# Ledger of designs, part 103: designed miniproteins, single chains

Each design is a single chain, and the fold is of that chain. pLDDT is the mean over its residues in the fold that is shown.

## One batch from the design tools (miniprotein)

Design m3597
Fold by ESMFold2-Fast:
Structure m3597 (fold): chain A 73 residues (1-73)
Amino acid sequence: SPTEAQIQRLQALIAQLEQAAADTQAYLDELRASGKLDDPRTYILYLTHQFVLQSEQYMIERLREKLAQLKQS
């Protein structure tokens, strides 16, 4: 059905974004472990990837809400 196809596509996209968020978090953890956050260049890089992680998490939550709505239909 069209609904089943939409559910499958949303689940795949959520899984891809969860992996991307995990990769971004791992990179942020490496930047913290580097001891170089006092360097302005490293700090800007850290802030940029922190913003990316927040954006990925926001997208995951919106897609999960959409998935829940489709499963109730």
Scores: mean pLDDT 90

Design m3598
Fold by ESMFold2-Fast:
Structure m3598 (fold): chain A 95 residues (1-95)
Amino acid sequence: KKKEIEEEIKKLVEEIYKIMKEKAKKSGREDEFEKIKEEFEKELEEIREEFGPEITLLVLKGLLEGEASLSEEELKKLEEAEEEYERKRREAAEA
């Protein structure tokens, strides 16, 4: 199960990169693509470290397929994870 999630994450990341690159070229912002990609990779790794591969997969599905592709339970898990992440970041910044 975990290995299947990792494989799906990889496929979704590749699809997001294709979309980002196409949009960057279309808008004449190809020079920003590498920075945006690097920032996205760092954000994704932080989510994976903090919440694990299941939540990472839900984030990617939401970005690519839209929130309508997620079940109500999946959306709730994603919202709870986002709230927990923001709470921890706030606590760490004030510590």
Scores: mean pLDDT 72

Design m3599
Fold by ESMFold2-Fast:
Structure m3599 (fold): chain A 60 residues (1-60)
Amino acid sequence: MDLLQQAMQQVRDLIDLGERKSAFQLGSQAIDAYLAGDQDKLQQVVQQGQQTLDQTRRQQ
């Protein structure tokens, strides 16, 4: 629940940064994990999304 909301916010942030492919991939993985009821996988997706956002912001 909270993890899915975090993933969806990360998707929006990636779209705002112009990283549409990364946003789509992250969103798809988060939705798949949520529908499967796999909270561990969803947490992993959120961690990957945060790393992608941090990396994208540093590359300018």
Scores: mean pLDDT 82

Design m3600
Fold by ESMFold2-Fast:
Order: sequence, then structure tokens, then C-alpha cells
Structure m3600 (fold): chain A 92 residues (1-92)
Amino acid sequence: MEELEKLYEEARRRGYEEAREYLLNAIAQKVPISVEELVFGPLRVGERLIAEGRRLVEESKDRAAILEGVRLIGYGEGLRAVPREVSEASAA
């Protein structure tokens, strides 16, 4: 069952990368959003997306819906990770 495991890992990685690119591009382009909204907004959305992704994985019998749930979990993890990475970099 390595093939299915690789598909789930790829979906999670893709979601994480999409979230990371979104946040890094928003920071780099200095979008007219407050630092508070840029940092705390993604954290709240990330938690909500992780919960929704877990719901899809638990309730869905369709493989495509399960993969989408895994992607949402990865995306939410990415949204939560970028503010922490930026905070750690600023502490150096």
C-alpha cells in the first residue's frame, strides 16, 4: 500500500506548499493588510481548515474527497507554520 501512502503524503505536502507560498508572497508584496491580520488571521484559518480536512477524511468514502481533506490539513499546517518560522528567524 505504498502507492496510497505516497498519494496522501503528496496531497499533504502540496497543501502545505500552497499555504506557504501564499503567505510568503503576501509578506513579500507588502499587501495592505495589518501585521496582526497577516499573522493571526492565517492561524485561525489554519485551525479551521485542519478541522474541516479531518472531517472530510473521517466522513468521506470517496478517495478524491479524502485526498482533498489531507490537502486541507497540509494547507492549515502551512498557515500555522509560516508565522512560527518568521518569529524564530526574527529571534536570531
Scores: mean pLDDT 69

Design m3601
Fold by ESMFold2-Fast:
Structure m3601 (fold): chain A 67 residues (1-67)
Amino acid sequence: SSIMSENTKKVLEQLKTTPNVVDVGVLSPNELLVKTGPGGISLIEKLPYVESIEYAGSGWYRVTIKE
């Protein structure tokens, strides 16, 4: 879906300025796919509205956003 929740939009904007984040895709209204190294993961975990981070393969992580 091209429609993101407000929290997902906020996290997406923060990810654009997060060190070691290379790329971001939208999976659902409350899920993002993020390409990053290990240093980026610890920074993503600190962002508001991030519920969980799961490795999805090939340097991509599924980031679940609080509704």
Scores: mean pLDDT 83

Design m3602
Fold by ESMFold2-Fast:
Structure m3602 (fold): chain A 90 residues (1-90)
Amino acid sequence: MTPRERLIEVLEEALRLAKEAGDEEGVKAAEEALRLAKSEEFAKLPDIDQEIAEGAAALGLAVGLAIGDKGFAGYAAGKAAVDTLKGLLS
């Protein structure tokens, strides 16, 4: 899988967890991150930039899951991805 495909899988899991937890902010963050990750602009970025975004999302997800908060896991993954993707696409 490409780094972009792995990022999308992480964000789809984050969205699922946020929805299960009823975390509206987590859902919004994960949906915005998925929109940016699926964009043509992101697909054109070098693999290293895509890997940075994947790593940011995966770390956010891992931290949230480690503390046992599914809503926060979805939020943290989505928010980290949004902030990273906006930086890379600016």
Scores: mean pLDDT 85

Design m3603
Fold by ESMFold2-Fast:
Formats: sequence, structure tokens, C-alpha cells
Structure m3603 (fold): chain A 81 residues (1-81)
Amino acid sequence: SLEEKRKEAQEKVMEIIKESVENKDSIENLINKLKEFAEEEKDPVVKKRIEDLVKVLEQMKAENEEVARIFLKWEVEEAEK
């Protein structure tokens, strides 16, 4: 179903974030990976959600890259509960 495909896409986004946090990747590399995933996504709702997330991450990086890294780590830990 469309709902199941959207949940699967959300899980893939979280997996990308988790791998970035675990590998200690730069926020810029995470943003680039998310942009590539959004470019390949055909569902306009999922694509917009990923693009909105990228915008938030770019804003956080511009203000403080370390705070962005802490926030992502916290989000990954919450998703694993």
C-alpha cells in the first residue's frame, strides 16, 4: 500500500541517519546522502518530507554543526526505543 511504502521510506531515512551517526560522518555528507535519496524518490509527499529535513539540517549546520550532530544522535537513540 501507499502508506506501507511511506513507512518503508521513513525507515530508510532513519537508517541513513543512523549509519552517518555511527560512522561519525560530517553533517555535509549526511545532507548529500539524503538529497540523493530524495532525488530517487518518486512519491512527492516522501520527497518533500526528506527535502524539509535537509533544509532543517542545513540551517542547523549553518548555526552550529556540533549541535546538529548531538540532535541527530538523540533522534537515532529515540527511534531505537
Scores: mean pLDDT 78

Design m3604
Fold by ESMFold2-Fast:
Structure m3604 (fold): chain A 84 residues (1-84)
Amino acid sequence: SGMEKRLKRYLFALKTSVDMYKLLKEKGLESVLSDTGKKIIDINEIALQAIEEKDEKKRKELLEELRKKGALWHVEFVEAYHKS
């Protein structure tokens, strides 16, 4: 479905952002990212953990962490992914 394809593309974008940050750290270039950029990477890592989490209780804890960080769009994305 169109929704499933969009969720997979969003998942790819989250993974790519985290992988790029890991590459920057390996090159000693992590300072190129602003504090805001680093916070976005942290949010993306939590969202990826929530996507891959098989335990519903642990997933709910990760979603609550995202809510506390104001990452409401990531919460909606994770919930949509698990409903598909």
Scores: mean pLDDT 83

Design m3605
Fold by ESMFold2-Fast:
Structure m3605 (fold): chain A 99 residues (1-99)
Amino acid sequence: SLLEEFKEWFKKEFPELREAFERELADPEIQELVKKAIEAARNKDWEGLYESLEKLKELSELVFYGTLYYISEKFPDVFDKEFAEDIKKYAKEKLEELK
């Protein structure tokens, strides 16, 4: 599933955050927002992506930055090219701060 791909990818990229990430992603509301964000990114729906990410940030900074980094890597076309790399770098730096 989409969530399983995201979860396994994150655990591989940030093994030190694995336990905290799994705890926060267990929340059904967070799971639905992650699904909505990734589907919006795949469909280049910037408005849907922004709305989902804004709500995720309120519930879990860890899952918010993890989702933002995942989307910047897998679906960069939802962002303007000049911002895609900056967004990816920013999300990664924030995840490193949460160790």
Scores: mean pLDDT 84

Design m3606
Fold by ESMFold2-Fast:
Structure m3606 (fold): chain A 66 residues (1-66)
Amino acid sequence: MIVIDLAGMTVEEAKAKLEEALASGKPVYIGNLSPELIARLSPELLQKVTTRWLTPEEVKEILAEL
């Protein structure tokens, strides 16, 4: 299980962090998002990010939208 704080990160910094977490194969929890990241994500993915742990498939979906 990995907890990631993306507050204050650029899209490219957040992508690198998420790719590293995805490579670990562990469930990911995103504790904070910057306004730039919130603007990039669909409402459906944003709800998933803010409410629960993410599967590797969901992390890939987030990376695709960023």
Scores: mean pLDDT 78

Design m3607
Fold by ESMFold2-Fast:
Structure m3607 (fold): chain A 86 residues (1-86)
Amino acid sequence: MKQLEELKKRITPASLAAAREIIREGNRLDERYPMSSEAVAKLVAAALHASLGDIDTAVETFREALKLAGASDEEIERAVQRIREA
């Protein structure tokens, strides 16, 4: 499958680590800012983008998810820094 060959090139140990960090940060912030179903869907989309190596799209989608949950800009950017350093 042509698509599977392209996915194998994009999915790496590093991209999977970034995806795991997105879910970890989302779970941590959900304790303070309970996420709606829409926010959770965006968090899942962010993790998917990260797993495919699209870290910039993942980070923007993560910001959108946490903005919907009502998290502060400071807490969101602190989480984004940890995701980028994963």
Scores: mean pLDDT 84

Design m3608
Fold by ESMFold2-Fast:
Structure m3608 (fold): chain A 91 residues (1-91)
Amino acid sequence: LREELAEEAGRAAYRAAYLILLNLGASPDLAEQGGKRVGDFMRKLALESTVESARRALELLKRAYEAARKGDNERALELIREAARVLAEGA
């Protein structure tokens, strides 16, 4: 449960960060590298957090991905920061 939620949170964060970097003009390769770093960081935070905080963060990260898909980088970054805060407080 905890490990599965952490993997999902990491994947959602990776997708959001990847799109933000592409929207900012990064190459696909550079966006992939940056996205993986953000995803790995978020996965690690979720592993150290409660299941409830991980579920809440996952919903925020899914919303971040949707914002990034629409080109709303500011909203996407805000949601990623909120997700990290929720996970840190849940640790």
Scores: mean pLDDT 86

Design m3609
Fold by ESMFold2-Fast:
Structure m3609 (fold): chain A 90 residues (1-90)
Amino acid sequence: EEEFLRELAEAAEEGYRRGLETGLNSPFEEARELALEAARTVRALLPSTEREDLLRLAYHVGYGLGLLEGIREREGEEAARALAEEIRAA
């Protein structure tokens, strides 16, 4: 469904935008915990094929990526890489 693919892209874009804003403006530890929370949410949603869950999955993938980018810009590449490794291990 073309509309659904568009909705998924829009959800991911909105998530990314919000994640980037949070990563740039929040205290580092808060942004880090939010990124780990987003990763856990993504993992919980992976088994679902329901429309609402797929939209939430797209949003939280975007949000986590945006948080990582914001942290990279604010704290540097090392901090972003370390957090990406924490997400991978979670």
Scores: mean pLDDT 84

Design m3610
Fold by ESMFold2-Fast:
Structure m3610 (fold): chain A 67 residues (1-67)
Amino acid sequence: MRDSLLNGADVALRGADELTKEADRLEKEGKKSTPEEGKKLMAKAAELRAGADRLRDLARRLRSEAS
């Protein structure tokens, strides 16, 4: 069962990295867009970053449970 927790942590970390990359992309796109569209893209990027933080917290918890 320990291996399942560690695998879950790895999946969560990879998910967090993907969300962070997408957030970075949206922020760059937002800076090149109209102010209205840029605001929406920046808001979406913030949501993705919050999601990434939650996944990193989950991964940390799963690793602690595996120990």
Scores: mean pLDDT 82

Design m3611
Fold by ESMFold2-Fast:
Structure m3611 (fold): chain A 68 residues (1-68)
Amino acid sequence: LVEELIERLEEVYREVALEAGVPQEEIDRRIAASREPLRRHAAAAPEEELRRALEELPKLVEEYRKAL
C-alpha cells in the first residue's frame, strides 16, 4: 500500500506537471525531494487511511497542482 500510493502519486504529479509545461528535470527533482517525506508519512499511517487516500486520489491530485 505505501509503495503503491507513492508510485501512484508520482505518476499523477508527473502527468500534471508535464501538461503544465514544467521541465522534466525539475519534475524528476521534485518527485525525488517529496518521495522520502511522503513515504515516511505513509509508513506511519494506518492501512485504512492509506486505502482512503487511494480512493480520494483526485483530491490529492488537486493538492499537487497547488504545489506547482
Scores: mean pLDDT 73

Design m3612
Fold by ESMFold2-Fast:
Structure m3612 (fold): chain A 77 residues (1-77)
Amino acid sequence: AMEEAKKKAEELIKKAQDYVSQGNLEEAARYYTEAGKWYHEAGDEDKAVQAASNAARLYLQQGKEDEAVRLAAEGFK
């Protein structure tokens, strides 16, 4: 259900924020990416875009420009 997808996305955002606090930007970017997919499944497109933008920013900070560009260009399925 959409509510379950939203809850999963919120849990993933919490984990991403914890990884950012630890300086683990690679894991944080992965969790933000997953959260974006779950927000899309929940129908929350604003939160999905926000999560994807956070992931793209973290990939750019790591010099992973190809991953950031892919994330910005990728439509959620």
Scores: mean pLDDT 80

Design m3613
Fold by ESMFold2-Fast:
Structure m3613 (fold): chain A 68 residues (1-68)
Amino acid sequence: PVVVVRAEIEVEESDTGAQIREKAAEATGVEITDSDIVFANGVVVLDSALAKDYGLSGKQEVEIVREE
């Protein structure tokens, strides 16, 4: 796996993993695909799960990882 994006992003408790991915893409200008994996604070965030389910809110370091 390759980290393609590492960025600090404002995360709301109601954000889904898909919304976090969208915020990361918008903040960095990097094209991110649906197959790329979203990590926030070292945890994989599923596209359908809420940030609050992982204890995430406010400014978080987000990594987008592409499978090799």
Scores: mean pLDDT 77

Design m3614
Fold by ESMFold2-Fast:
Structure m3614 (fold): chain A 71 residues (1-71)
Amino acid sequence: MGKQIKNVIEKTKDKETLTIYLELEGSKEEIEREIEILKKTLEDQGYKVEKLEVKEEGNKAFVEIVATKPA
């Protein structure tokens, strides 16, 4: 599976916001599995997943995840 990742972290005094942009290439099952693994990893690290958007183009998926945790 192909994978590209870009992270943007924004901290305020009240919360930390992590925005992850993923470009995934593979089968639909591989893409869905990678997204589920990432969601579980974020939740294990104390983040709450606020937004998950997936745009599929053939064998590629563009994923945006916004996750927050208290500061």
Scores: mean pLDDT 78

Design m3615
Fold by ESMFold2-Fast:
Parts: structure tokens; sequence; C-alpha cells
Structure m3615 (fold): chain A 62 residues (1-62)
């Protein structure tokens, strides 16, 4: 489950440095996944996964 993996990464990052700006990006990603999941928009979820894979800024999706 991709969400569970991301939540585990968020927890790990928070344990290391709770003020790390990457925590904001992970939270934004989780929020977007939940939003698209609630709308059954699998295409948008796939786009989010691709952006993370490429290491691109999620702000592109807004």
Amino acid sequence: DSKKIIEEQLKYAEEKDPKDPFIEEFKKYIELVEEYRSKNDLKKIAELVELLREGKDLSILE
C-alpha cells in the first residue's frame, strides 16, 4: 500500500527533524492521494506517483 509506505517515511522524517520541509511535501502528497481516492480518480493518483518517482515538486498539481 503506497499510502502506508509514505506514512512510514513521514514518521521517519518527523523523528529525525520535525521541522524538515520534506515533511510538508509528504503531508501534501497524503492529502492529495486521499482527495483523489475519495473521488475514485486513479489517473490523478498515478500522476502523483510519477511525480514522486521523478522527484518533481508537487506544487505543479496544486
Scores: mean pLDDT 65

Design m3616
Fold by ESMFold2-Fast:
Structure m3616 (fold): chain A 93 residues (1-93)
Amino acid sequence: MIEEIVEKAAEGIRELLEEKGAENVTEEDIREALIEAGIDEEDAERIARRVKLYIESLLELKSKNPSITEEEVKERAVEFTAQLVREALERKA
């Protein structure tokens, strides 16, 4: 089910970010978490690349704006991952 896979992917990424921190999460870590959630390898690779770039952009923004918290970076990354996963699954339906 789309919602179940989206929730599993979002939770996997949240756990990864909490364990390693946004600065230490790799594209490979994200890809593996997405595959574990039930995303196919091609979509997982594409989504992981986009999510990693998004995390890097959020960290750059945080470095220039001290009002942006680490929690906000993690939450935005999780939300972005959920959006990309939903889009990929809906395209296949």
Scores: mean pLDDT 84

Design m3617
Fold by ESMFold2-Fast:
Structure m3617 (fold): chain A 65 residues (1-65)
Amino acid sequence: LSSMQRAAVHELEEVLREAEELGASEEELKKIRDLIRQAKTATTAEELTALGKEAVAILEKVKAR
């Protein structure tokens, strides 16, 4: 994995852990895990950025409860 891809995967794993700690639903956790899988196969910085934004949006919805 590139250094950028590794950093993105690490950030997504941190988002997953925070969501789990905040009591996110299994469906929300599954979505974040799917984003982590996509990040591991992503080849562009644009794809990695988009996946990160989507994961953060899920986390923000969990925090707003």
Scores: mean pLDDT 82

Design m3618
Fold by ESMFold2-Fast:
Structure m3618 (fold): chain A 58 residues (1-58)
Amino acid sequence: GALSAEERERMGENARKGALAAGGTEEQAEKVYRDAVAAETSEEADNAGTRGVIEAGR
């Protein structure tokens, strides 16, 4: 289902923190945040966050 604005913000923040914890830069973390916040569904947001964390950890 569609995410509320509050849910998108929370998922974006969680994705950003995950990217930073994986050793990513602030720029990578910001991109992950934006991708997650732009997602229409929780699945899309989760996939964006996971991909961003994997990329940041490289």
Scores: mean pLDDT 71

Design m3619
Fold by ESMFold2-Fast:
Structure m3619 (fold): chain A 71 residues (1-71)
Amino acid sequence: MEELKKEAERLKEEASRVAQEAVENGDTEKARLAVEAIRLANRAIELASTDPQKAKELVERARELLEKARE
């Protein structure tokens, strides 16, 4: 549970940086993907204690979106 929260927080930090860079560069598509990754990471943090399996799925989805944003 604790590790899952830390992983989601890390992912949120990474996605926030990508979102800032995308906005600065005028890349609206990358910004949208990064913002969605932040949203999923936030939800994973909320669910980590009550539904760790769902939280893990959300972390995986957020990671996939962040990877696409880095294309």
Scores: mean pLDDT 82

Design m3620
Fold by ESMFold2-Fast:
Structure m3620 (fold): chain A 79 residues (1-79)
Amino acid sequence: MEENLKKGIEYYKQAVEAEKRGDYETAAELWLKAGDYFAKAGDRTNAVKAYENAASLYRKLGDEEKAEEAIQKGRDAAM
């Protein structure tokens, strides 16, 4: 699942850059995408980290629904 791992890494890098510029909404979406691709690649450790970062940012933005979605995706990826 080389393509999914590559996409996960690409979205991870984009999420970090979005956070550096204070674009927390974009960063949260990019962390979710990174998590989804890491999960598809079977990289459970990086998938969980990406989803945790997305959840943290959505809470910072006051988006409790999206934060809970990211938490659930992280739990599913950890299994």
Scores: mean pLDDT 86

Design m3621
Fold by ESMFold2-Fast:
Structure m3621 (fold): chain A 85 residues (1-85)
Amino acid sequence: MPSERDIMNLRAMGVLSEVYLTARRNRDAAVLEVADEFARRLNDMVKRNASVDELKAMMREFAERLRAAGAPQDVVDYVLDVIDR
């Protein structure tokens, strides 16, 4: 049965995948670099069974890094929505 952590992992992976695919379609190199960095970080966190709180903190950092890279506000909001679920 999926735990709350497993559900958070799936949501984080889904959001990261969507951001990556959207940035790739838009040829946004800066956003792609940020998404690639955080995809690697998420993979490492999943492998070490990181807590829900650690995953939420990482997703907040991801949103801030995307904003700094010039990602559209709707993309930033989409990432932040994961934290409250």
Scores: mean pLDDT 81

Design m3622
Fold by ESMFold2-Fast:
Structure m3622 (fold): chain A 68 residues (1-68)
Amino acid sequence: MSPFYQAASELLDALTNPSRYSVEELRALVDRTRALLAAERDQLSPAEIAFAETLIRIAESVIARREA
């Protein structure tokens, strides 16, 4: 599995099992997914990019709610 798919998979797991992850862990997963998306962007399909951006957006919303 590519580092991008590993990071996206971990972020998805964190969003479906939020009690298992701290806010700091969620932030780290978002940062890693964003960095890998930027690094591999030219190799990814529009659908893969949209999927990753959707996961990041949902995770940022979850972080904002937990920090409020």
Scores: mean pLDDT 81

Design m3623
Fold by ESMFold2-Fast:
Structure m3623 (fold): chain A 87 residues (1-87)
Amino acid sequence: MMEELERVVEETRRLARETIRLGKKLIDQGEKNNDRDLILRGIGFQLRAIGLEFDAELALRQKDLERAREVLREARALVEEAREALA
């Protein structure tokens, strides 16, 4: 159980870091296009990803596998949303 929890949390961290990277690309595109809304969307993705890293760390400390799995589902949805925003 603890080994599975650690793997779930590490996958969430990996996806959150990818979302932060994609959010930074959205900010860069917004700056080039003078698109404030696109910049704010990029910042929003970065903040949401940071929140998921925090939630994953809490789940790990509390040994809450079900919460960790929920946070991972949210992280997967968020990274796909960020990828779609860049397409």
Scores: mean pLDDT 89

Design m3624
Fold by ESMFold2-Fast:
Structure m3624 (fold): chain A 87 residues (1-87)
Amino acid sequence: SAEDIRAALLELLDEIIADPSLSEETKAAARALREALEAGDLEAALAAADALMAALVRDYQVPAELLAAAEAQLEALKEAIRAALGL
């Protein structure tokens, strides 16, 4: 259900926010996405997802050959966000 997907996303974001190995930029993007999901703000949630993926790519030093896979994961996250908001 949309509520189950939302709960799973919020749990994942809480894990990111609590991770001491991740940058403050990544944690700020995760907090923004969490707040947007709680507010039901699709536009803010999609923007926060873009920021979060960019920050995670930087923190994990994702190599150029895996960037297409990272883009696919971002699209999957955006679909999960829409589903979490009942869209």
Scores: mean pLDDT 88

Design m3625
Fold by ESMFold2-Fast:
Structure m3625 (fold): chain A 100 residues (1-100)
Amino acid sequence: MSELPEAERAALEARAEALLAAGVAPAERALALAELLARSDSEAARLGAVVARLQALLERGDLEGVVRLLEEELAEARAAGDDYLAAALERFLAALRAQL
């Protein structure tokens, strides 16, 4: 529900552009951006960090890693009382399992 602070958004956009211009592989770019998002005070940004890590694993073809990451992040979100992140992760895990 909270947006990224303007400074964090500008930093993420600049980082994404720099990584793309440098020819960094998509999976590596996703992981670098995920690390920045994971440290944000924004719930939406923390969800974005999980999504970026999921994309990196999918690009590697690591479906087992995707399921494991979703289960671990869901357990942590539930333990922390982060209902927003937990609900989003449950939807992603259910959708992924339905496709498998």
Scores: mean pLDDT 68

Design m3626
Fold by ESMFold2-Fast:
Structure m3626 (fold): chain A 80 residues (1-80)
Amino acid sequence: MKEELDELIEKIKEKVSKYNPEFAERLVGVLRRLAARDPELALQTAKKILEIIDKYKDNPEEAFKEIVRLVAEAFERLDA
């Protein structure tokens, strides 16, 4: 479980850093904070991020907007 999440985070970092290294580092930090509060939610969020990246492979700006929205929704669930 912990190893699966770490593997997904590394895949996200690798794919995102090709377009925006600064955004990739912020995203990794945010996912690790989410995992500290709710590992299951973090795992599901990481999987959805990879799906977004693959869906918008020729439009990284749109992918990043969708990722930001997804992460915001995940943190809202932590407060609820």
Scores: mean pLDDT 81

Design m3627
Fold by ESMFold2-Fast:
Structure m3627 (fold): chain A 88 residues (1-88)
Amino acid sequence: MPSLEEKIQFLAEKLKELGASEELIEELSKEPTHLSLGRLNFYLAGLKLGLSEEETLKIMRGENMPDGPSTDEIGETQQEIVQEIHRL
């Protein structure tokens, strides 16, 4: 099993590939916690589904986006990311 730090680094690299800001990645990676891991995974799922960083943050904070991806689509994408991490 990869370490918590290795999982965070993997997610940070994937976020950079999708055009996430260096500032966002740095802040989320600064404290390697399970909360940070979950937030990085959620942002990666949102960006993979075509959401911006701002739109993903709004959904994470409980704002509704009726024309955005469903909670099920976000959750499915998060599970795909978890499977990729398990293959490290």
Scores: mean pLDDT 78

Design m3628
Fold by ESMFold2-Fast:
Structure m3628 (fold): chain A 109 residues (1-109)
Amino acid sequence: MEEDKQKAVNIYLKARMIAELELRQRAKEAGYSDERIDELVERFRQLADEALYEALKENEGKSVEEIIKKFRELFRKRVDEYLKTLSPEERAILEEVVKNLEEFLDKEA
């Protein structure tokens, strides 16, 4: 059970790191300031960390696959609310990053 939690956390940390790097690169290419890029990455990280915390809490004793599935559900719900606050261009960038994150998690879990 603790081993499954640790595996889920490790998969998450890799996925989040890749997603943060992609978000920074795409936002930089779109001409956003370093300050705005940092704000987008920080908010993304906060939403992802909160979703993982809740997924781990609700799925004590569950498999890696179940934890990651719950994380994706909670993260997507939180991200969809955040996307409503963004410009159309920022929304398109973040949506692509989230899609790639979800695809990575599907392959690793």
Scores: mean pLDDT 85

Design m3629
Fold by ESMFold2-Fast:
Structure m3629 (fold): chain A 90 residues (1-90)
Amino acid sequence: MEEEKEKAIKEAEELSKKTLETVRREGERMIEDPSKMEEESRISEEKLKEVNDYAKKLEKYPEAQKKAEEGLGEAVGLMERYGKELVEKL
């Protein structure tokens, strides 16, 4: 039971970390090359969907679900910041 809970929390944290890294990487690429905006945005959106779907499966582990939801919120905020920076450069 405890091991399963710890594993779920760790997996949620790793998924959140990878999602933030993906959003940051794709966001930076959009800023450097706006022609890639559609492709990079799609990649980030797909990652956000993966985290959201995973969070829904974590109803049995509230702490892991909270970690996944926090990561999703941070990733959305990061996407909004890159979008604003891109618009300011256009």
Scores: mean pLDDT 75

Design m3630
Fold by ESMFold2-Fast:
Formats: sequence, structure tokens, C-alpha cells
Structure m3630 (fold): chain A 66 residues (1-66)
Amino acid sequence: MIDDIINRLKELGKKYYSLSEISDVIKEILPGSGGILSKLVIDELKKLGKKRYSLSEIREVLEKLG
């Protein structure tokens, strides 16, 4: 699950990802439960006060919530 989200983000080939890009990927990988997980991940990332996030920051938040 976490690896599926991270691998999908890696396929986009970006250095940094917006909150909307991260949310869309989570919902794409988990269409049934992704809305809840997406909200939790986005709320945690917002606490960091950034506009864009690296793969390592996104992975850390996903691991914290799992």
C-alpha cells in the first residue's frame, strides 16, 4: 500500500509534489478508502507549512499514519 503510493509518485518523475498531486495519487491507488487516508496525509503535511513535498517527506507521513 505505502509502496504503491510512493512508486506511483516516482513514475511522475518530480522532485517535489503539491498537496493536490499527493491527494490524487492516494485516491487513485485506494478508490474505496483513499478519501480518508488522503485527508489524514494532507492534514499531517499541512503541519509542515510547505507548498511542495519530497518523496522522503511523503513516505515519512505515510509510515507515521500506518
Scores: mean pLDDT 81

Design m3631
Fold by ESMFold2-Fast:
Structure m3631 (fold): chain A 89 residues (1-89)
Amino acid sequence: GEEEELKKELKELKLELEVLEGLIDIVEAIAKITKDPEFLKEQLKRLLEEVDELLKKAKELVEKGIEEAKELVEKAEKLKKYIEELLAK
């Protein structure tokens, strides 16, 4: 029962991460076209918060024994570092 619910949550988080990756690409493209570094910074800060919440949930799935969530944790950590690097520029 519970394992199937946790696996469903993992699938939802994987989709959420893909959406966040796409949104970052869109935000970067808009900022480049509009030459608006303030827009980029504000949107990246919001996306960083969403990635951090996803990362926390993915880590909870690992703690609950969903080993497949480890790959999601690694991908979310890489995306978080990428956003932090963009914000540091």
Scores: mean pLDDT 87

